# Ledger of designs, part 33: designed miniproteins, single chains, continued (5)

Each design is a single chain, and the fold is of that chain. pLDDT is the mean over its residues in the fold that is shown.

## One batch from the design tools (miniprotein)

Design m17129
Fold by ESMFold2-Fast:
Structure m17129 (fold): chain A 74 residues (1-74)
Amino acid sequence: KRAEEVKKILLEAAKKSKDPRSQTGLQMLAGRAEKLSPEEIAKSVRILARNSKDPETQKVALEAAEKIEELAKE
């Protein structure tokens, strides 16, 4: 199920994030993975990445958004 795979990607990104606000944001999006489209989630993750000032968190979040976008194409 795509929502379960999206949730897993978001939780892994949260685990690798160094910024507590970004960790919380990614976990909240994971909780909504069944209610939002993968495209909407990816857009939210890209906004979260842009608002983070930590380069590691930005990289991890952008990689997660990219994986979710790829999953949405299937």
Scores: mean pLDDT 81

Design m17130
Fold by ESMFold2-Fast:
Structure m17130 (fold): chain A 85 residues (1-85)
Amino acid sequence: MKLSKEEAEELTRLLEEKRPELVEEAKRFLRENPELARELAARAEEIREAIEALRKAAEERGAEEAGRLYAEAAEEVLRAAEEVA
């Protein structure tokens, strides 16, 4: 189902405003939970495919920009997990 323009703009705004804080918190959490970081790193290929699928789904629903920002944030967190592992 397609998101309204208003919903897509709101999601984009929230992601732009909160993305740096959320990514930093996620990286901190992974450093404190190295077993989880190792599990994510072991599945990095599968997770990257899922991130790309979600980005495409967001584009199909009219939230292309929000999907792009989400994918970038998720990739940063995944790379942090690989670094901690």
Scores: mean pLDDT 76

Design m17131
Fold by ESMFold2-Fast:
Structure m17131 (fold): chain A 56 residues (1-56)
Amino acid sequence: LDGEARLAKARELIARGGDADEADKYAAGSATVAQEQNDEALLAEARRVGQEAGKL
């Protein structure tokens, strides 16, 4: 999965009240891809979604 696909999966899990740990892992994976691609917008969004998963 690319970074955007991982981020979309994390958001879906959060929206459905799913597994917070799984959502956090997808968000972290998206952040890693964003760092490798120097995509600051994706990185910021992935970190935000990861924080949201942590609040569950």
Scores: mean pLDDT 77

Design m17132
Fold by ESMFold2-Fast:
Structure m17132 (fold): chain A 81 residues (1-81)
Amino acid sequence: LSDSLEADVLLGVAKIALAVIRTNLANGQKPDEEDIKLAKKAIELAREAARLAERAGDEELLKEAREVEREGRELLEEAEK
């Protein structure tokens, strides 16, 4: 995989993970340990995607990766509270 394609795939997985957690929180469900682990994994994937996007010179993908990482950190803080 090229760096751009790999970054896009990693971001896709991270976005799906965060969407699952966000849906659970929106439904008033208390996040379990698996949701917390999933959020941490999504943050790791977004960080790796950002590194790959930066190497590829893909400014849009880099911005998206950084936004996904930020969203992941916000969800993790919310879930751990």
Scores: mean pLDDT 82

Design m17133
Fold by ESMFold2-Fast:
Structure m17133 (fold): chain A 83 residues (1-83)
Amino acid sequence: MEARRLIEEARKLLEQAKKAFDEGNYDEAIKLVREALGKLYEAREVAMRLPDPEERQRLIDEVNRLIDEAYKLLEEVYKKKKS
């Protein structure tokens, strides 16, 4: 599986998670964020093995940004669920 494909799938899952969160569907949002994180960690491992240094670094930076976004969203969902 190519890193770019995994990043695209993770990004779509994060957008779906944000919509679920906005709709008050916190359990669905958590599920979608966790699925996105799985794809992002796989994408990072694939990206680290790419032969082109510029493409490798660009993809790693993108994945790390999305991982940070995913954890921030997960924290917000748990915070709202406990309120």
Scores: mean pLDDT 85

Design m17134
Fold by ESMFold2-Fast:
Order: C-alpha cells, then structure tokens, then sequence
Structure m17134 (fold): chain A 79 residues (1-79)
C-alpha cells in the first residue's frame, strides 16, 4: 500500500532531519519523552515494523488507549 510506504518514508525523513531532537535544547525532564518519540519513529521507519515493540513502547509512554490508536493507524496504512 502506497500510504504505508509514504508513512515509513516520512518517519525515516523525520529521523534524518533530527525531529524530534533529543538534545540540549530541551529541559532535562523533557529529554526522556523526546528520546521515546524518536525511538517510536525509528521503530516505524524499520522494515519490517516491530509491531509488538511499538505497542509496548507506546503503551509505556502514552497509555494503552493511545497505543491502540497508534497500532490501528499503522495497520490502516499497512494495507
């Protein structure tokens, strides 16, 4: 599905552009959330996408409701 490939390419481009940046422009307490978002983008850019790891990380960061939404969006784009 073209939308899935485009989504993965956008995630890879965001990582290459350094967005979000997990660095000294953030307050120390914000660095862990920024790094976690980067980790999610890295998982989304990978081929194949590690759906189990993506769910676990999203659930830990955003809670199960948001993790389910993220998984549903990835599945929509995949097919």
Amino acid sequence: MAAYEEFRREAAAALAAGVPRADATLAPEDMAPAQAVRDILELLAAEPVDMERLYELAEALFGPEEAEKLMAEVEKLKE
Scores: mean pLDDT 61

Design m17135
Fold by ESMFold2-Fast:
Structure m17135 (fold): chain A 96 residues (1-96)
Amino acid sequence: EKKREEERKKLLEEAERKRKLGRLYTAAARAGSLSEEEGRRVIEEVSEEMEDSEKARELGERGMRLGKESAERVSAIGVRGVGYYVESRLLEEKVK
C-alpha cells in the first residue's frame, strides 16, 4: 500500500513536470511571434511559475530565438509543447 502511494506520487510529480514543460514550450512559441520585449515578458511570467525558474527562462528564451529565426520552428516548438501535455496526461492516466 505505502509503496503504491509512493509510485503514484512519482508519476504525478513527473506529469506535473511535463505539464510545466508544455506550458513553457507553448509560451516560447507564442513569444517567437511577438516583439523581443513582449516575448521576454511572456517567458519571464511562465518561468516564475516553475521550480527551476532560471533553467526555465533559459529554455524559453532559446525557444523564442529559434522561433524568431523561422515560422516553421515556431510551429515545431508549439507541437513539442503539446507533446509534453499529452505525455503529462498519459502519466496521470497511469495513476487512475
Scores: mean pLDDT 75

Design m17136
Fold by ESMFold2-Fast:
Structure m17136 (fold): chain A 55 residues (1-55)
Amino acid sequence: MIDEEINKLREKLKELQRKLLEAQITDPSKVGPIVQELLDTARKLKELEEKRKKE
């Protein structure tokens, strides 16, 4: 069910945001990869939200 995918992506975004804040303090070199994963996850979430509205 599409709602399961949306919930998983939302949880992943929360975890990535926490990791991003941690990386900014502890190891800035890890920020880039985390930001990329955040953007990819946010894009997928947006696409699923739009598909759910059409269905």
Scores: mean pLDDT 80

Design m17137
Fold by ESMFold2-Fast:
Structure m17137 (fold): chain A 68 residues (1-68)
Amino acid sequence: SSLQERLEEVAREVGEEYNVDPARLEEMLAAIRAGDYGRFFALVATWPEEAYTEFMVRVGEVLREHAA
């Protein structure tokens, strides 16, 4: 899968797990699809602390998988 597809999957999983607002989650997914990672990370930083922390851990795993 592409890096964008993996990041979308992680965002959906964490967003659902921590009950992130669906409209906010969709804005983040739109930013990923547009390749606007600056906007994406700015939006993720507004998530609840637990959701943000879990998301960043999983993003680190995805980036490691794609770097290998």
Scores: mean pLDDT 79

Design m17138
Fold by ESMFold2-Fast:
Structure m17138 (fold): chain A 73 residues (1-73)
Amino acid sequence: MEALKKLTDEEKYLALSFALQGKTPEEVRELVRRAGFSDETADRIAEAVRELQKMSKEELEKLYNEVKEKLGI
């Protein structure tokens, strides 16, 4: 997954959280921008969400748990 590899672990956590919440890439871009992140960061997270939407919910939940463990959350 090309877009996901360009993200930090924190950005991956956000992308996976948004994907699991059923947010569209467009909604994610808006939310990330409103949170004070750059347009480039918002675009990277939104593109990752678009790629993640192609995965099953079980695969998304597995990745989400792996990222949470890595972040110590």
Scores: mean pLDDT 81

Design m17139
Fold by ESMFold2-Fast:
Structure m17139 (fold): chain A 88 residues (1-88)
Amino acid sequence: MEEEVYELAKKVLREQLPEMPEEVVEEIARIIAELARFASVEKDEAELLRKEAEAILRIGRLLAPYMPDPEAFLAAAERVAEELLAKA
């Protein structure tokens, strides 16, 4: 499951953002795979929401330089993370 999520995330990122360096693709895919693994075993919704918020911020920071408006994209990721933390 973890390896499958990692490989799928890498494939999607390469298809959607081909200009992104391989090391960044690998880091984002690893964050997604880690979150998927955590979600598969964690039954505490508040703890899951906190981990989701953390992952969104980490991915947002890595992905922002490759977006048409990096500042707006990062602000959106920060806002989503804030909303998730408020529900935790």
Scores: mean pLDDT 81

Design m17140
Fold by ESMFold2-Fast:
Formats: sequence, C-alpha cells, structure tokens
Structure m17140 (fold): chain A 117 residues (1-117)
Amino acid sequence: MSIEEVVEKLEEYRVKLISDDPKERAEGILGLAELFAEHPEYFHESSLKSLIEYLLEKLSDKSPEVRIAAAEGLARLAEVLGDLILSIPGAVERLEKALEDKSPEVRRYAAEALERL
C-alpha cells in the first residue's frame, strides 16, 4: 500500500470512529489497527501509542461489537508492536480484565494478544 493510500484509509477509518452505529465504529477500529500493524514505519511512536491506548480503553465499551473490534485490533498489533504495548501502563491489566468479558470473542482475542506479548 502506498503512503497516499495509507493517508486516505486513515481519514476514512477516523470518520467511522465517531459514528452513532457501533458496527461502523468497530469497522473503523479494525481498519486502523490493521493499517498501523501493516505499516508501523509510516507512524510516529506517539501515534502508535495513542492508537493502542484508545483500543485498550475501548475494551470497556458498552457495545460488544466495539469491544470485539478493540480486542481483535490489539491481538493484531501485538504481533508487530508487542514491546510497545508492554510499555503502556496498565495495558496487561486491561487485557487480563478482557479475559472475563461476557463476549467469547473478546475473551479469545484478549488471550491471543496476551500470548503475543
């Protein structure tokens, strides 16, 4: 993917994050996580940390679709940015809390993220 395509996708996914539809927000979360995981070199460390912190917060979202997307996104980011996730205060604790989530999908992705750290 070219840097121009990455910028276009970033803008598209950011717009989805503010949607009233939790499915649209979930799509934005997953899209951003995949984009950052595939092209971490295009982003400053502060931007990578901000995304990870955002996803960690979304593990506690009221919408199960958003929590599933956040957990899946964190599992994907853990494949390439595990050390960065470990550097964020409370990241492991938040992922461990997600192991007790009502959604079996959230629990599965949280476990995958922790295994990749």
Scores: mean pLDDT 88

Design m17141
Fold by ESMFold2-Fast:
Order: structure tokens, then C-alpha cells, then sequence
Structure m17141 (fold): chain A 76 residues (1-76)
């Protein structure tokens, strides 16, 4: 349950970061949303299977992807 809450918070923060980034083209936002959806699905599957290590790894990947988006916005 705590892992599901951590994942949901990470996904919500990423979505907020994308929404608050008007400089990013729609196609780039769509690509990042697709990547986020894939990572979130993998994390949820790991949580369902009780694979805590895999779940944490996927959640950290979501956080890393958000950092990448913030760096792209800074360079734009």
C-alpha cells in the first residue's frame, strides 16, 4: 500500500511537471506521458507480485524521468 501511494505521488508530480511546462511541444509531452504510463504499469505489476525491489526501481525511474523533463525545460 505504501508503495502504491509512493507511485501515485510520483506519477502525479510528473503529470504536474508536464502540465506546467508550456515550452515543451505537444508531441514531446505525449512521448513522456507514454513512457510514464509504461513505467507506472511495470511498477504496479511489481507491487501486485510482491516484488518490492522491482517496484522501487520503477518508481525511481519515474522520478529520474521527471528530472530529465525539468532539465529540458531549463534548456528551452
Amino acid sequence: DSLLRALDRAVARFDATLAASPALPAAVKAAYRARLADLAARARRAIEQGDVTAAIGQILSVVGLEVDVRLLVRKA
Scores: mean pLDDT 80

Design m17142
Fold by ESMFold2-Fast:
Formats: C-alpha cells, structure tokens, sequence
Structure m17142 (fold): chain A 65 residues (1-65)
C-alpha cells in the first residue's frame, strides 16, 4: 500500500511535476495519518488508494489542461 504511493510520489518528483519538498511533505503527511489510525485498516487503504488515483488523474489532466 505505502509502496505504491511512495513510488507515485517519486515518479512525479523525477518527472519534475512536483518539487522534492512537496513530494516528501505528502509522503510524511500520509505516513502520519496512517500511524494515527492503526485500527482503521480500511481507512488507511482508502487514503492511499485515493492519493494514488488523484496523482494519476492529475498527470492526465495536466497533459491537456
């Protein structure tokens, strides 16, 4: 779960779409939310999936707009 989100952030950073600081800040924020909700496994998965889907959509949207 984490691995997919982390990879997406690294790819966005490597492609120059977001800064190193922005990528790291997003990774740290997601980690904190996950660590704060250890009993909410479904919520953790939803947050990670939502973030990953959003960044994929952002790449596609930015390509033409």
Amino acid sequence: AYDVFFRTMQLMRDSGRISDDEAQSMIDSVRQVIDSNPNDQSRKNAIIQGANVRYNSLSDDDRRR
Scores: mean pLDDT 63

Design m17143
Fold by ESMFold2-Fast:
Structure m17143 (fold): chain A 82 residues (1-82)
Amino acid sequence: SMELEKIIEEKVKEIENAENAKQAIDIMERAGKEAAEKYSLEDTRRIIGAMNLAASAKFPKENEEIGNAAAKVLKDVQEKIK
């Protein structure tokens, strides 16, 4: 939906403004908690997936750490939405 696309765009911009990988991970963790309260698991996965891709592109040396953090965020979201 156009609303989901807007949310993804806004969250990706927040990641693009992150100064380091830790800040990007903190932004993803907050976004995951917020999305779990408002959106479906599928929509939350799309939001966090887009943020993970943007963060990994910006901080390529920290790709594994960022990917592991995104996976943990999605596990936490899945536990809340079930």
Scores: mean pLDDT 85

Design m17144
Fold by ESMFold2-Fast:
Structure m17144 (fold): chain A 87 residues (1-87)
Amino acid sequence: SAREKAEEYGLLAEEYLKQGKLDEAKRYAAIARVYYLLDQARRDGDAESIAIAEQALAQIEATTDPEEQLQIALDTERQIRELRAAR
């Protein structure tokens, strides 16, 4: 499930951060954030936010740059937050 993936990747990010592996920590933190957003959107039945989160996962998978992956996650979080605040 998206929730299980968010928890799994979040724990990986914390482990890499403790090891000083900042690039791996950023990558897994980005993935965890988007799965968390996807889980919330699915629980709320928010088709637009689901599509945004799924597209963000595809974009993260298409790049190997951890900084780009983190930026995609942050932009996705902001976009979904702004969308939900307007409701």
Scores: mean pLDDT 88

Design m17145
Fold by ESMFold2-Fast:
Structure m17145 (fold): chain A 109 residues (1-109)
Amino acid sequence: EEELLKNFPRKVPLKVPDAYLEQDGDKITVVLKNAKERFPKADVQKAAEEAAKTLSEKYGIKVEARIEGDDVYISADYKDLVKAGISPYRFANEAAELFVKKAEEEAKK
């Protein structure tokens, strides 16, 4: 998916494989593709919710997690990230890395 126009959401690759950042207005979303296939033994929803909760507590902002199909979505508001002093790209990489860690921990249960 492309729309490389200045005002359109872009998919920015993250350090985690099959993860990218997209921005739609003030909504910053971290997408982890095929998370259920990558972590078949994990409670992916629980891992995503725990990652969102940890980030929400760390930065004092609202962070949401949701699952659509096999993909995980972690979202925050751009203005909240600015207020917390974190860049969207840094937030996105931290969210993706934290989700992977939580999913690996869930797979061991």
Scores: mean pLDDT 81

Design m17146
Fold by ESMFold2-Fast:
Formats: C-alpha cells, sequence, structure tokens
Structure m17146 (fold): chain A 67 residues (1-67)
C-alpha cells in the first residue's frame, strides 16, 4: 500500500509537470497508465459529471454572447 501510494505520488508530480508544460495529452496518458481499473471507473464517472457542468457553463457563456 505505502509503496503503491508513493509511486502514485511520483506519478502525480510528473502529471503536474506535464500540465505545466502544456502537454495535457501526455498528462492524461500518464494518469491512465497508473490508475487501477476501479480508479479509472470512478474517474470516468467524476469526469462525466464535470464535463456536464462544463458544457452547461459553456452554453450559458455562448447564450450571453448572443444577447
Amino acid sequence: EAARYARNRAALARYRALLAAGDRAGAVALVEENLSPEQKAVAAEIGAKLAEIGDEIERALKEGIKK
């Protein structure tokens, strides 16, 4: 457990470095490579909820522009 947690923390540090460099695709690939199937399922559910909220915000902004 602790060793796996430490490895995941190292992966998170690399993920942040990739995001800071603007390599979002590489950051996503790194996360997927290091996630367990259960973690991927939970992340997908959370991601779907966040995408729905993001789409609502984008829609509201576009409707504001139309005014």
Scores: mean pLDDT 64

Design m17147
Fold by ESMFold2-Fast:
Structure m17147 (fold): chain A 70 residues (1-70)
Amino acid sequence: DILEEVRKILEKLTEEERNEVIKTMQDAAKNKDFDKAKERIVEILSKHFTPEEAEKAADLLVEYLKEVLK
């Protein structure tokens, strides 16, 4: 069900914003700096979500990607 929630979050973003999130996560995986990735993703998501929702969505995206990359 995490996958469905991730999909819903990404669906609310523009194509450019989705690419930026993906790039941020790829860079984080390469540099092992997921804390900075979360901060940047929260900023991107804050254009479409409330601050509280953006924080939760960013946590979920980071957690999901950590599983995929492990």
Scores: mean pLDDT 79

Design m17148
Fold by ESMFold2-Fast:
Structure m17148 (fold): chain A 80 residues (1-80)
Amino acid sequence: SKDEELKLENAFHAVQEDKSLSEELKRTALRILQKARNLMITEKLPLKEALEKAYEEVSKEEPDKELVEKAYEYVLSLLE
């Protein structure tokens, strides 16, 4: 939906503007958001399902599980 697309855009801006984030956390959060956006466009998934699937895919590629979990929690906090 348009509201979900706006929430996602706002989350991208929040991550990019947050100077307190480590570069690793910032890159991982942006990767999750980018994958979620792609899934919303290509598979027409709602935001929640797209984020869950993006988290799963990033988790398969990233050995630092704590980093991925922290990035996912941060992204979820921006959407509420």
Scores: mean pLDDT 85

Design m17149
Fold by ESMFold2-Fast:
Structure m17149 (fold): chain A 68 residues (1-68)
Amino acid sequence: MPDLVLSPQDQQQIDAVFAEHDARLAELGAQYDAGQLSPDQYRARVDQVNQDMLDRVQQIVQQQQARS
């Protein structure tokens, strides 16, 4: 058993969160390259996307621990 305290279901949810994070960053990059976002707006949105990803992963881990 890995030292990771995640079930296979929770790991699938985390993998989905990372896939969504990658898709959101790709979209923001495309918007920035198209001139739709300023550098400051792009940085702020990337920071928000990164924070949302971390919050979702933390929530999944906490929910798993609460069910133990």
Scores: mean pLDDT 78

Design m17150
Fold by ESMFold2-Fast:
Structure m17150 (fold): chain A 61 residues (1-61)
Amino acid sequence: SVDDQSQQLQDDYDRTFARLREEMARADPETQERLSAELLAYGDDRQAQLDALHAQRDAQA
């Protein structure tokens, strides 16, 4: 279901985010800056995917 897909997407996001944050803690300053930008972009992309899934659910109602 759309709700199951939304939950899976959120779980995957949380796991990946935690892993990237841990990697950043051990990275050099230049790599940390790049990874920080990637984390922000990743968060935005996940939010857009969640919004799309919610829109699909609403369209089917």
Scores: mean pLDDT 77

Design m17151
Fold by ESMFold2-Fast:
Structure m17151 (fold): chain A 71 residues (1-71)
Amino acid sequence: KPSLVELVEEEVNKLSDEEVLERTLRAAKELNLELSDEELNDFESRRETLVHLLTVLKITNPELAEEILNS
């Protein structure tokens, strides 16, 4: 059975670079986190950051995580 992280990675991998950036910024804002320039500098870093933030949101606020993924 896939882990929560693996399920989030699968959904994030369906998104474009623009969609990943938009959702990463939204997820960070909802978690009241400031992202470093390093976390936003390239597409792979943005994807990894989004997976991490959405995994946290799936645990703390799953409804918001789904809203961000489907926006």
Scores: mean pLDDT 80

Design m17152
Fold by ESMFold2-Fast:
Structure m17152 (fold): chain A 70 residues (1-70)
Amino acid sequence: MEALAREAARAALAGDAERHDALLAELAARATPENYREVLLAAVRALRDEAARAGREDLAAAADAYLAAA
């Protein structure tokens, strides 16, 4: 799960929309009504970490704010 979330975040930051969509579809295929929130939070955490590493402080801060409110 975390590896797929990290790859999706990297694809989004690279502007690779096709790869990003494919990886999100893969994450969605693993989501159930019982765990969709955990899958979503894992994706947001991965985006936070990858955005911070890429120097995208704006996206990292937005992801962190979402996680704090969730």
Scores: mean pLDDT 77

Design m17153
Fold by ESMFold2-Fast:
Structure m17153 (fold): chain A 98 residues (1-98)
Amino acid sequence: MTDEEIKKELIDAGILNEEEADEIIELYKKDPDEAEREIIAKAFMKVGKLPEKEARELAEKYLKLLKEMSKLPKGSPVPDTPEAKELRAKIKEIQEKS
């Protein structure tokens, strides 16, 4: 995907505004993992209405889980770890409050 396509998708999804999207694209060039954490954190702040600190902590845990899942064959179940269970419970809580 081009930088412009990534920006448009994130803005259209309501996760980022134009300024935040530009900052994320620049961050992606320096540290892709940090950029992905920021995108996930912004999603939790905008959709879940979480405080910034909690959203960033949750984003770090979520990205770690996604990286572990990327090592598994396609169609593998989500790892049955305490961290994965906590993330699922928190996401469900956010959805129920929305």
Scores: mean pLDDT 71

Design m17154
Fold by ESMFold2-Fast:
Structure m17154 (fold): chain A 79 residues (1-79)
Amino acid sequence: MLSEEEIEEFKKKVLGKSTRARPLLDLDGDGVFGEKDLEIFLSNLGKPGTGKIARLDVTGDGVIDKEDLEAMEKLILSQ
């Protein structure tokens, strides 16, 4: 499971970054990875990456977990 410290470090790295080059990471539709996008992701942690939440399974391993958070960080920072 993700610790609160891991979540805070992720926030420091990615909050306020543009998602325009990676629209799948713009979960609230504002063109920026904001706190609402992170809340949507965190609310789905531990769930299977299927159906409507499949986009949160960034690694494609079938589970929404910390590896997906790390993959999202890489995608946001690589823009």
Scores: mean pLDDT 68

Design m17155
Fold by ESMFold2-Fast:
Structure m17155 (fold): chain A 84 residues (1-84)
Amino acid sequence: SARAEIAELDAELQRVDAEIQQRTAAGDWGGAARALERGAELLDKRADALDSLGTPEDKRRAEEYRRAAEGAREHARRLAELAA
């Protein structure tokens, strides 16, 4: 169900966020950048799931998640530059 998919995506996002924090604290900028890219993919999937629910509120929230995904990709790019 869409609710179960959303719950699984939320759990995966929490795990990825923890990984980003751990890698950043360790100075692993390359690893943190890759984790941010995976986080962006999960945010896009979360947005798609929200769009599938069909309410105007869910559609606005989907747009917020897509903007967050774009921000995560930009952050990943900057961290990858630090790793080079």
Scores: mean pLDDT 88

Design m17156
Fold by ESMFold2-Fast:
Structure m17156 (fold): chain A 96 residues (1-96)
Amino acid sequence: MVTVTATAEVEVPPGRHRLRAFATAVGKDANGNWIEKQAEKDVEVEAPEGKRVTARFTVTVTLEGLQPGDEVTASAAVITDDGTVRVSAPKTYKVE
């Protein structure tokens, strides 16, 4: 079992926003099978009048069936209420 944390960052204009954050983790088990898991989180963000703010979101996803030495690649994405998508750089983790 591996728990990976992916962080996405987005700048929002003044006002109230409803954002959707996703984390995707992909691993390959010892038998050569690909395992993919997604986690989703809805977040409300309020930015003060006259200022844009940078909002940071952390989403945790857990993969099961992996062995020590297997590799997991995780990335995060955030979708804003205007439909803009921001994707984090993928990170690779070694199970153990």
Scores: mean pLDDT 76

Design m17157
Fold by ESMFold2-Fast:
Structure m17157 (fold): chain A 92 residues (1-92)
Amino acid sequence: SRSEQIRQHGENLRRHLQEAIKALEAGDLASAGQHVSEALFHLSDIIALAPEYAEELTKLFNQFVKALDAKDLEAARKYMEELTKLIEEAAA
């Protein structure tokens, strides 16, 4: 179902965002960037399935990326949780 596909992409997106944070904590910028790219792939699929959420999802993802660039891990975790919640709403 559409809901199942959104949830599956959302779980993969969250996993990649978590791995990006872990990579950054380890000083592995290349791995962090790769996980952000993989997360963006899943975000694009969620937006295709739920275009009404595109603007808010994109805004939160951009805030997550800015937090990573600033090495603000607490802000990055906050935006990851907000993304997860919004994706669950999109899947409902």
Scores: mean pLDDT 91

Design m17158
Fold by ESMFold2-Fast:
Structure m17158 (fold): chain A 98 residues (1-98)
Amino acid sequence: STAELQAQIAALEEQLKELMAERKRLIEEGVSPEDFSLALMLAEAKKLGHEKAAQAYLRKLRESGLTPEQIDELIALAEKILDVQDQLARLHLELRRG
């Protein structure tokens, strides 16, 4: 139903809000917005199987002065954000078709 679809969208929007709060925390801890953009580009390249691009973005992150732990956390966060955004896009498309 439309109500069930809207409830699923609302739940994913809340999840995205929590992930964006985590992004804000990492920026306050010294991760730049540019480092975050690199992590998003890495996550997208990995998802698309673009191994050379993924390796280039990972190298830039390693050269940014972030710790290995910060890099791992940032990549994991970027992958979660992309997954939630992909799910939201699919649900919004389904809502528009109904």
Scores: mean pLDDT 87

Design m17159
Fold by ESMFold2-Fast:
Structure m17159 (fold): chain A 77 residues (1-77)
Amino acid sequence: EEPIELTIEEALKLVKYFGLKYNIPDEVLDKIIEAIKSLGEKVTEEQLLEVLRKYVNLSDEEIQEIRDLIRKAKESS
C-alpha cells in the first residue's frame, strides 16, 4: 500500500480541524502548524501523525480516528 501523501495546504486544513475537534490549545496548535510547515511541500500520513503524537497526548483510538479522517479528506479532494 502506497503511503498517503498530503499537500501542505491539505495537512494544515486537517490540523486546524483536529484543533477544533480535540480542543487543542492555540499555543500547541501553532507548534504543530510550524512543525508541519517545516516538512516541505508534502507530508505523509505517518509524518502528520508523528507530529500530532509529539505535541498532543492521543490514545490509540484517537490516532485511528485521525487516520480515518486523513483518508476521508484525501478521497473527498
Scores: mean pLDDT 78

Design m17160
Fold by ESMFold2-Fast:
Structure m17160 (fold): chain A 84 residues (1-84)
Amino acid sequence: MVTDEALERLIEALKKSLNREEQEAFLKEQIELFKKMIEALKGDEEVRQKLIDVLKDYKRIAEELGFKEHAKEFDKLIKEVEEK
């Protein structure tokens, strides 16, 4: 799990390295990657918990970058993993 401090540094790095269009493309690519990971998810509880933690980090990244619709997509993915 990424610490809050490390997550804030990642968000600032994304803001410096990527323009708004590139930030949106990055989030869309991550959403599609996580959808495939969820589809491939087997009964490993440790893998499921790690996936939930990573999805929560990416939801926060999307919120902090101001992409509310992408943050909602990450929230849906979290609920899908938790339901399994």
Scores: mean pLDDT 80

Design m17161
Fold by ESMFold2-Fast:
Structure m17161 (fold): chain A 79 residues (1-79)
Amino acid sequence: MSDEQIHSLLSSALDEIGESPTPGYLSYLVKEASHIEDLNEKKIAEWSVKAKLEGKRLGDIIVDENVKLGVEDIKRAVS
C-alpha cells in the first residue's frame, strides 16, 4: 500500500472517529502505519472500530500494532 493510500484511508478513519489531527501528526501516523506489513483497507477499518469501542485514539491502536509485530518478529527469529 502506498503512503498516499494510507494517508487517504487514515484521514477517512479519523473523520469517522471524530478526531481532527494536525497535518504533522497525520504524517507521523502514515509513517507508523507504513511499517506494518500486509497493511490493507480492512485492517485500517478494524482499527477504527477498535478505537471507537475502546475509547482510544487511532494513533494508540497503530502504535500497539507495531509493538505486536516487533514481538512476532522476535518469535520467528528464535523459532
Scores: mean pLDDT 73

Design m17162
Fold by ESMFold2-Fast:
Formats: sequence, C-alpha cells, structure tokens
Structure m17162 (fold): chain A 92 residues (1-92)
Amino acid sequence: AEELVDKLYEEWLKYVNTPLGKKAVEAERKRILDSGLSPEEIEEAYQEGKNATLEEIADYRRKARETSGGEAARWLVKATAGEINLIKKIIK
C-alpha cells in the first residue's frame, strides 16, 4: 500500500512547490496509509478517479470531508488521481 501511495504523492509533489502545499500533500498521504486500504483498493480508486472532470474532483473532495476512514481515503485517492491527470493534460 505504502509504495503505491508514495508513487501517487511523489507525482503530485512535482506540481506543488510551496511549503504549505507540501504539508497538505503529506497529511493526505498519511490519512490514506492510516485508513487500512489495500494496494488493490488504492489502485482501483486511482483508475476510477484518473479520468475525473473538475466537477467530479470537487464532488470527491466533498465526499471525503463528509466520510471517514477507508471511505474518505478512497475519495481522496480518486480526487488526487483526477487532479494529477488534469494537470498533465494542461502542461503535457
């Protein structure tokens, strides 16, 4: 699980260059690791979130705030995957 989460957040950190942004990314990574999600659950959430629109990402972030534990972590992975892929499409 840790290796997959680290790869996801290493990718995100390439696009986040402020100390506050880096702290937020690390806090989110810790929440996912502490959730007990399996590597397979993390990969599935990534695949589901990677093609998300800006609207869907906002909804995933809202659902993560309204839930806890593994459910919240699943929504966070989906949101982060979508955000990374949108940034990649903008900058190529």
Scores: mean pLDDT 74

Design m17163
Fold by ESMFold2-Fast:
Structure m17163 (fold): chain A 87 residues (1-87)
Amino acid sequence: LSPELKARIEEALALLGEVWDAVGAELEAANVTSAEQLAAVLSKAPREVQELALRAARLAAEAARELGLEETAAEAQAVADAVAAAL
């Protein structure tokens, strides 16, 4: 992995950790299986948590594209787009 890609992955994971600390119980209770369901749960979270989730999803999409993981990149982008629409 390039240092830049590694840094993006580490930042995405740190942001996901903050989101999980804030709304992990709600995510587990909702049995989320789609980007739309994830965005619906996040739309009820504080704006600051939604912004962290959006940033994490965008970084994940960028990292996945750089790795050639087109399906994963599309899924991460769908999450980013859904969260952005909920803001």
Scores: mean pLDDT 78

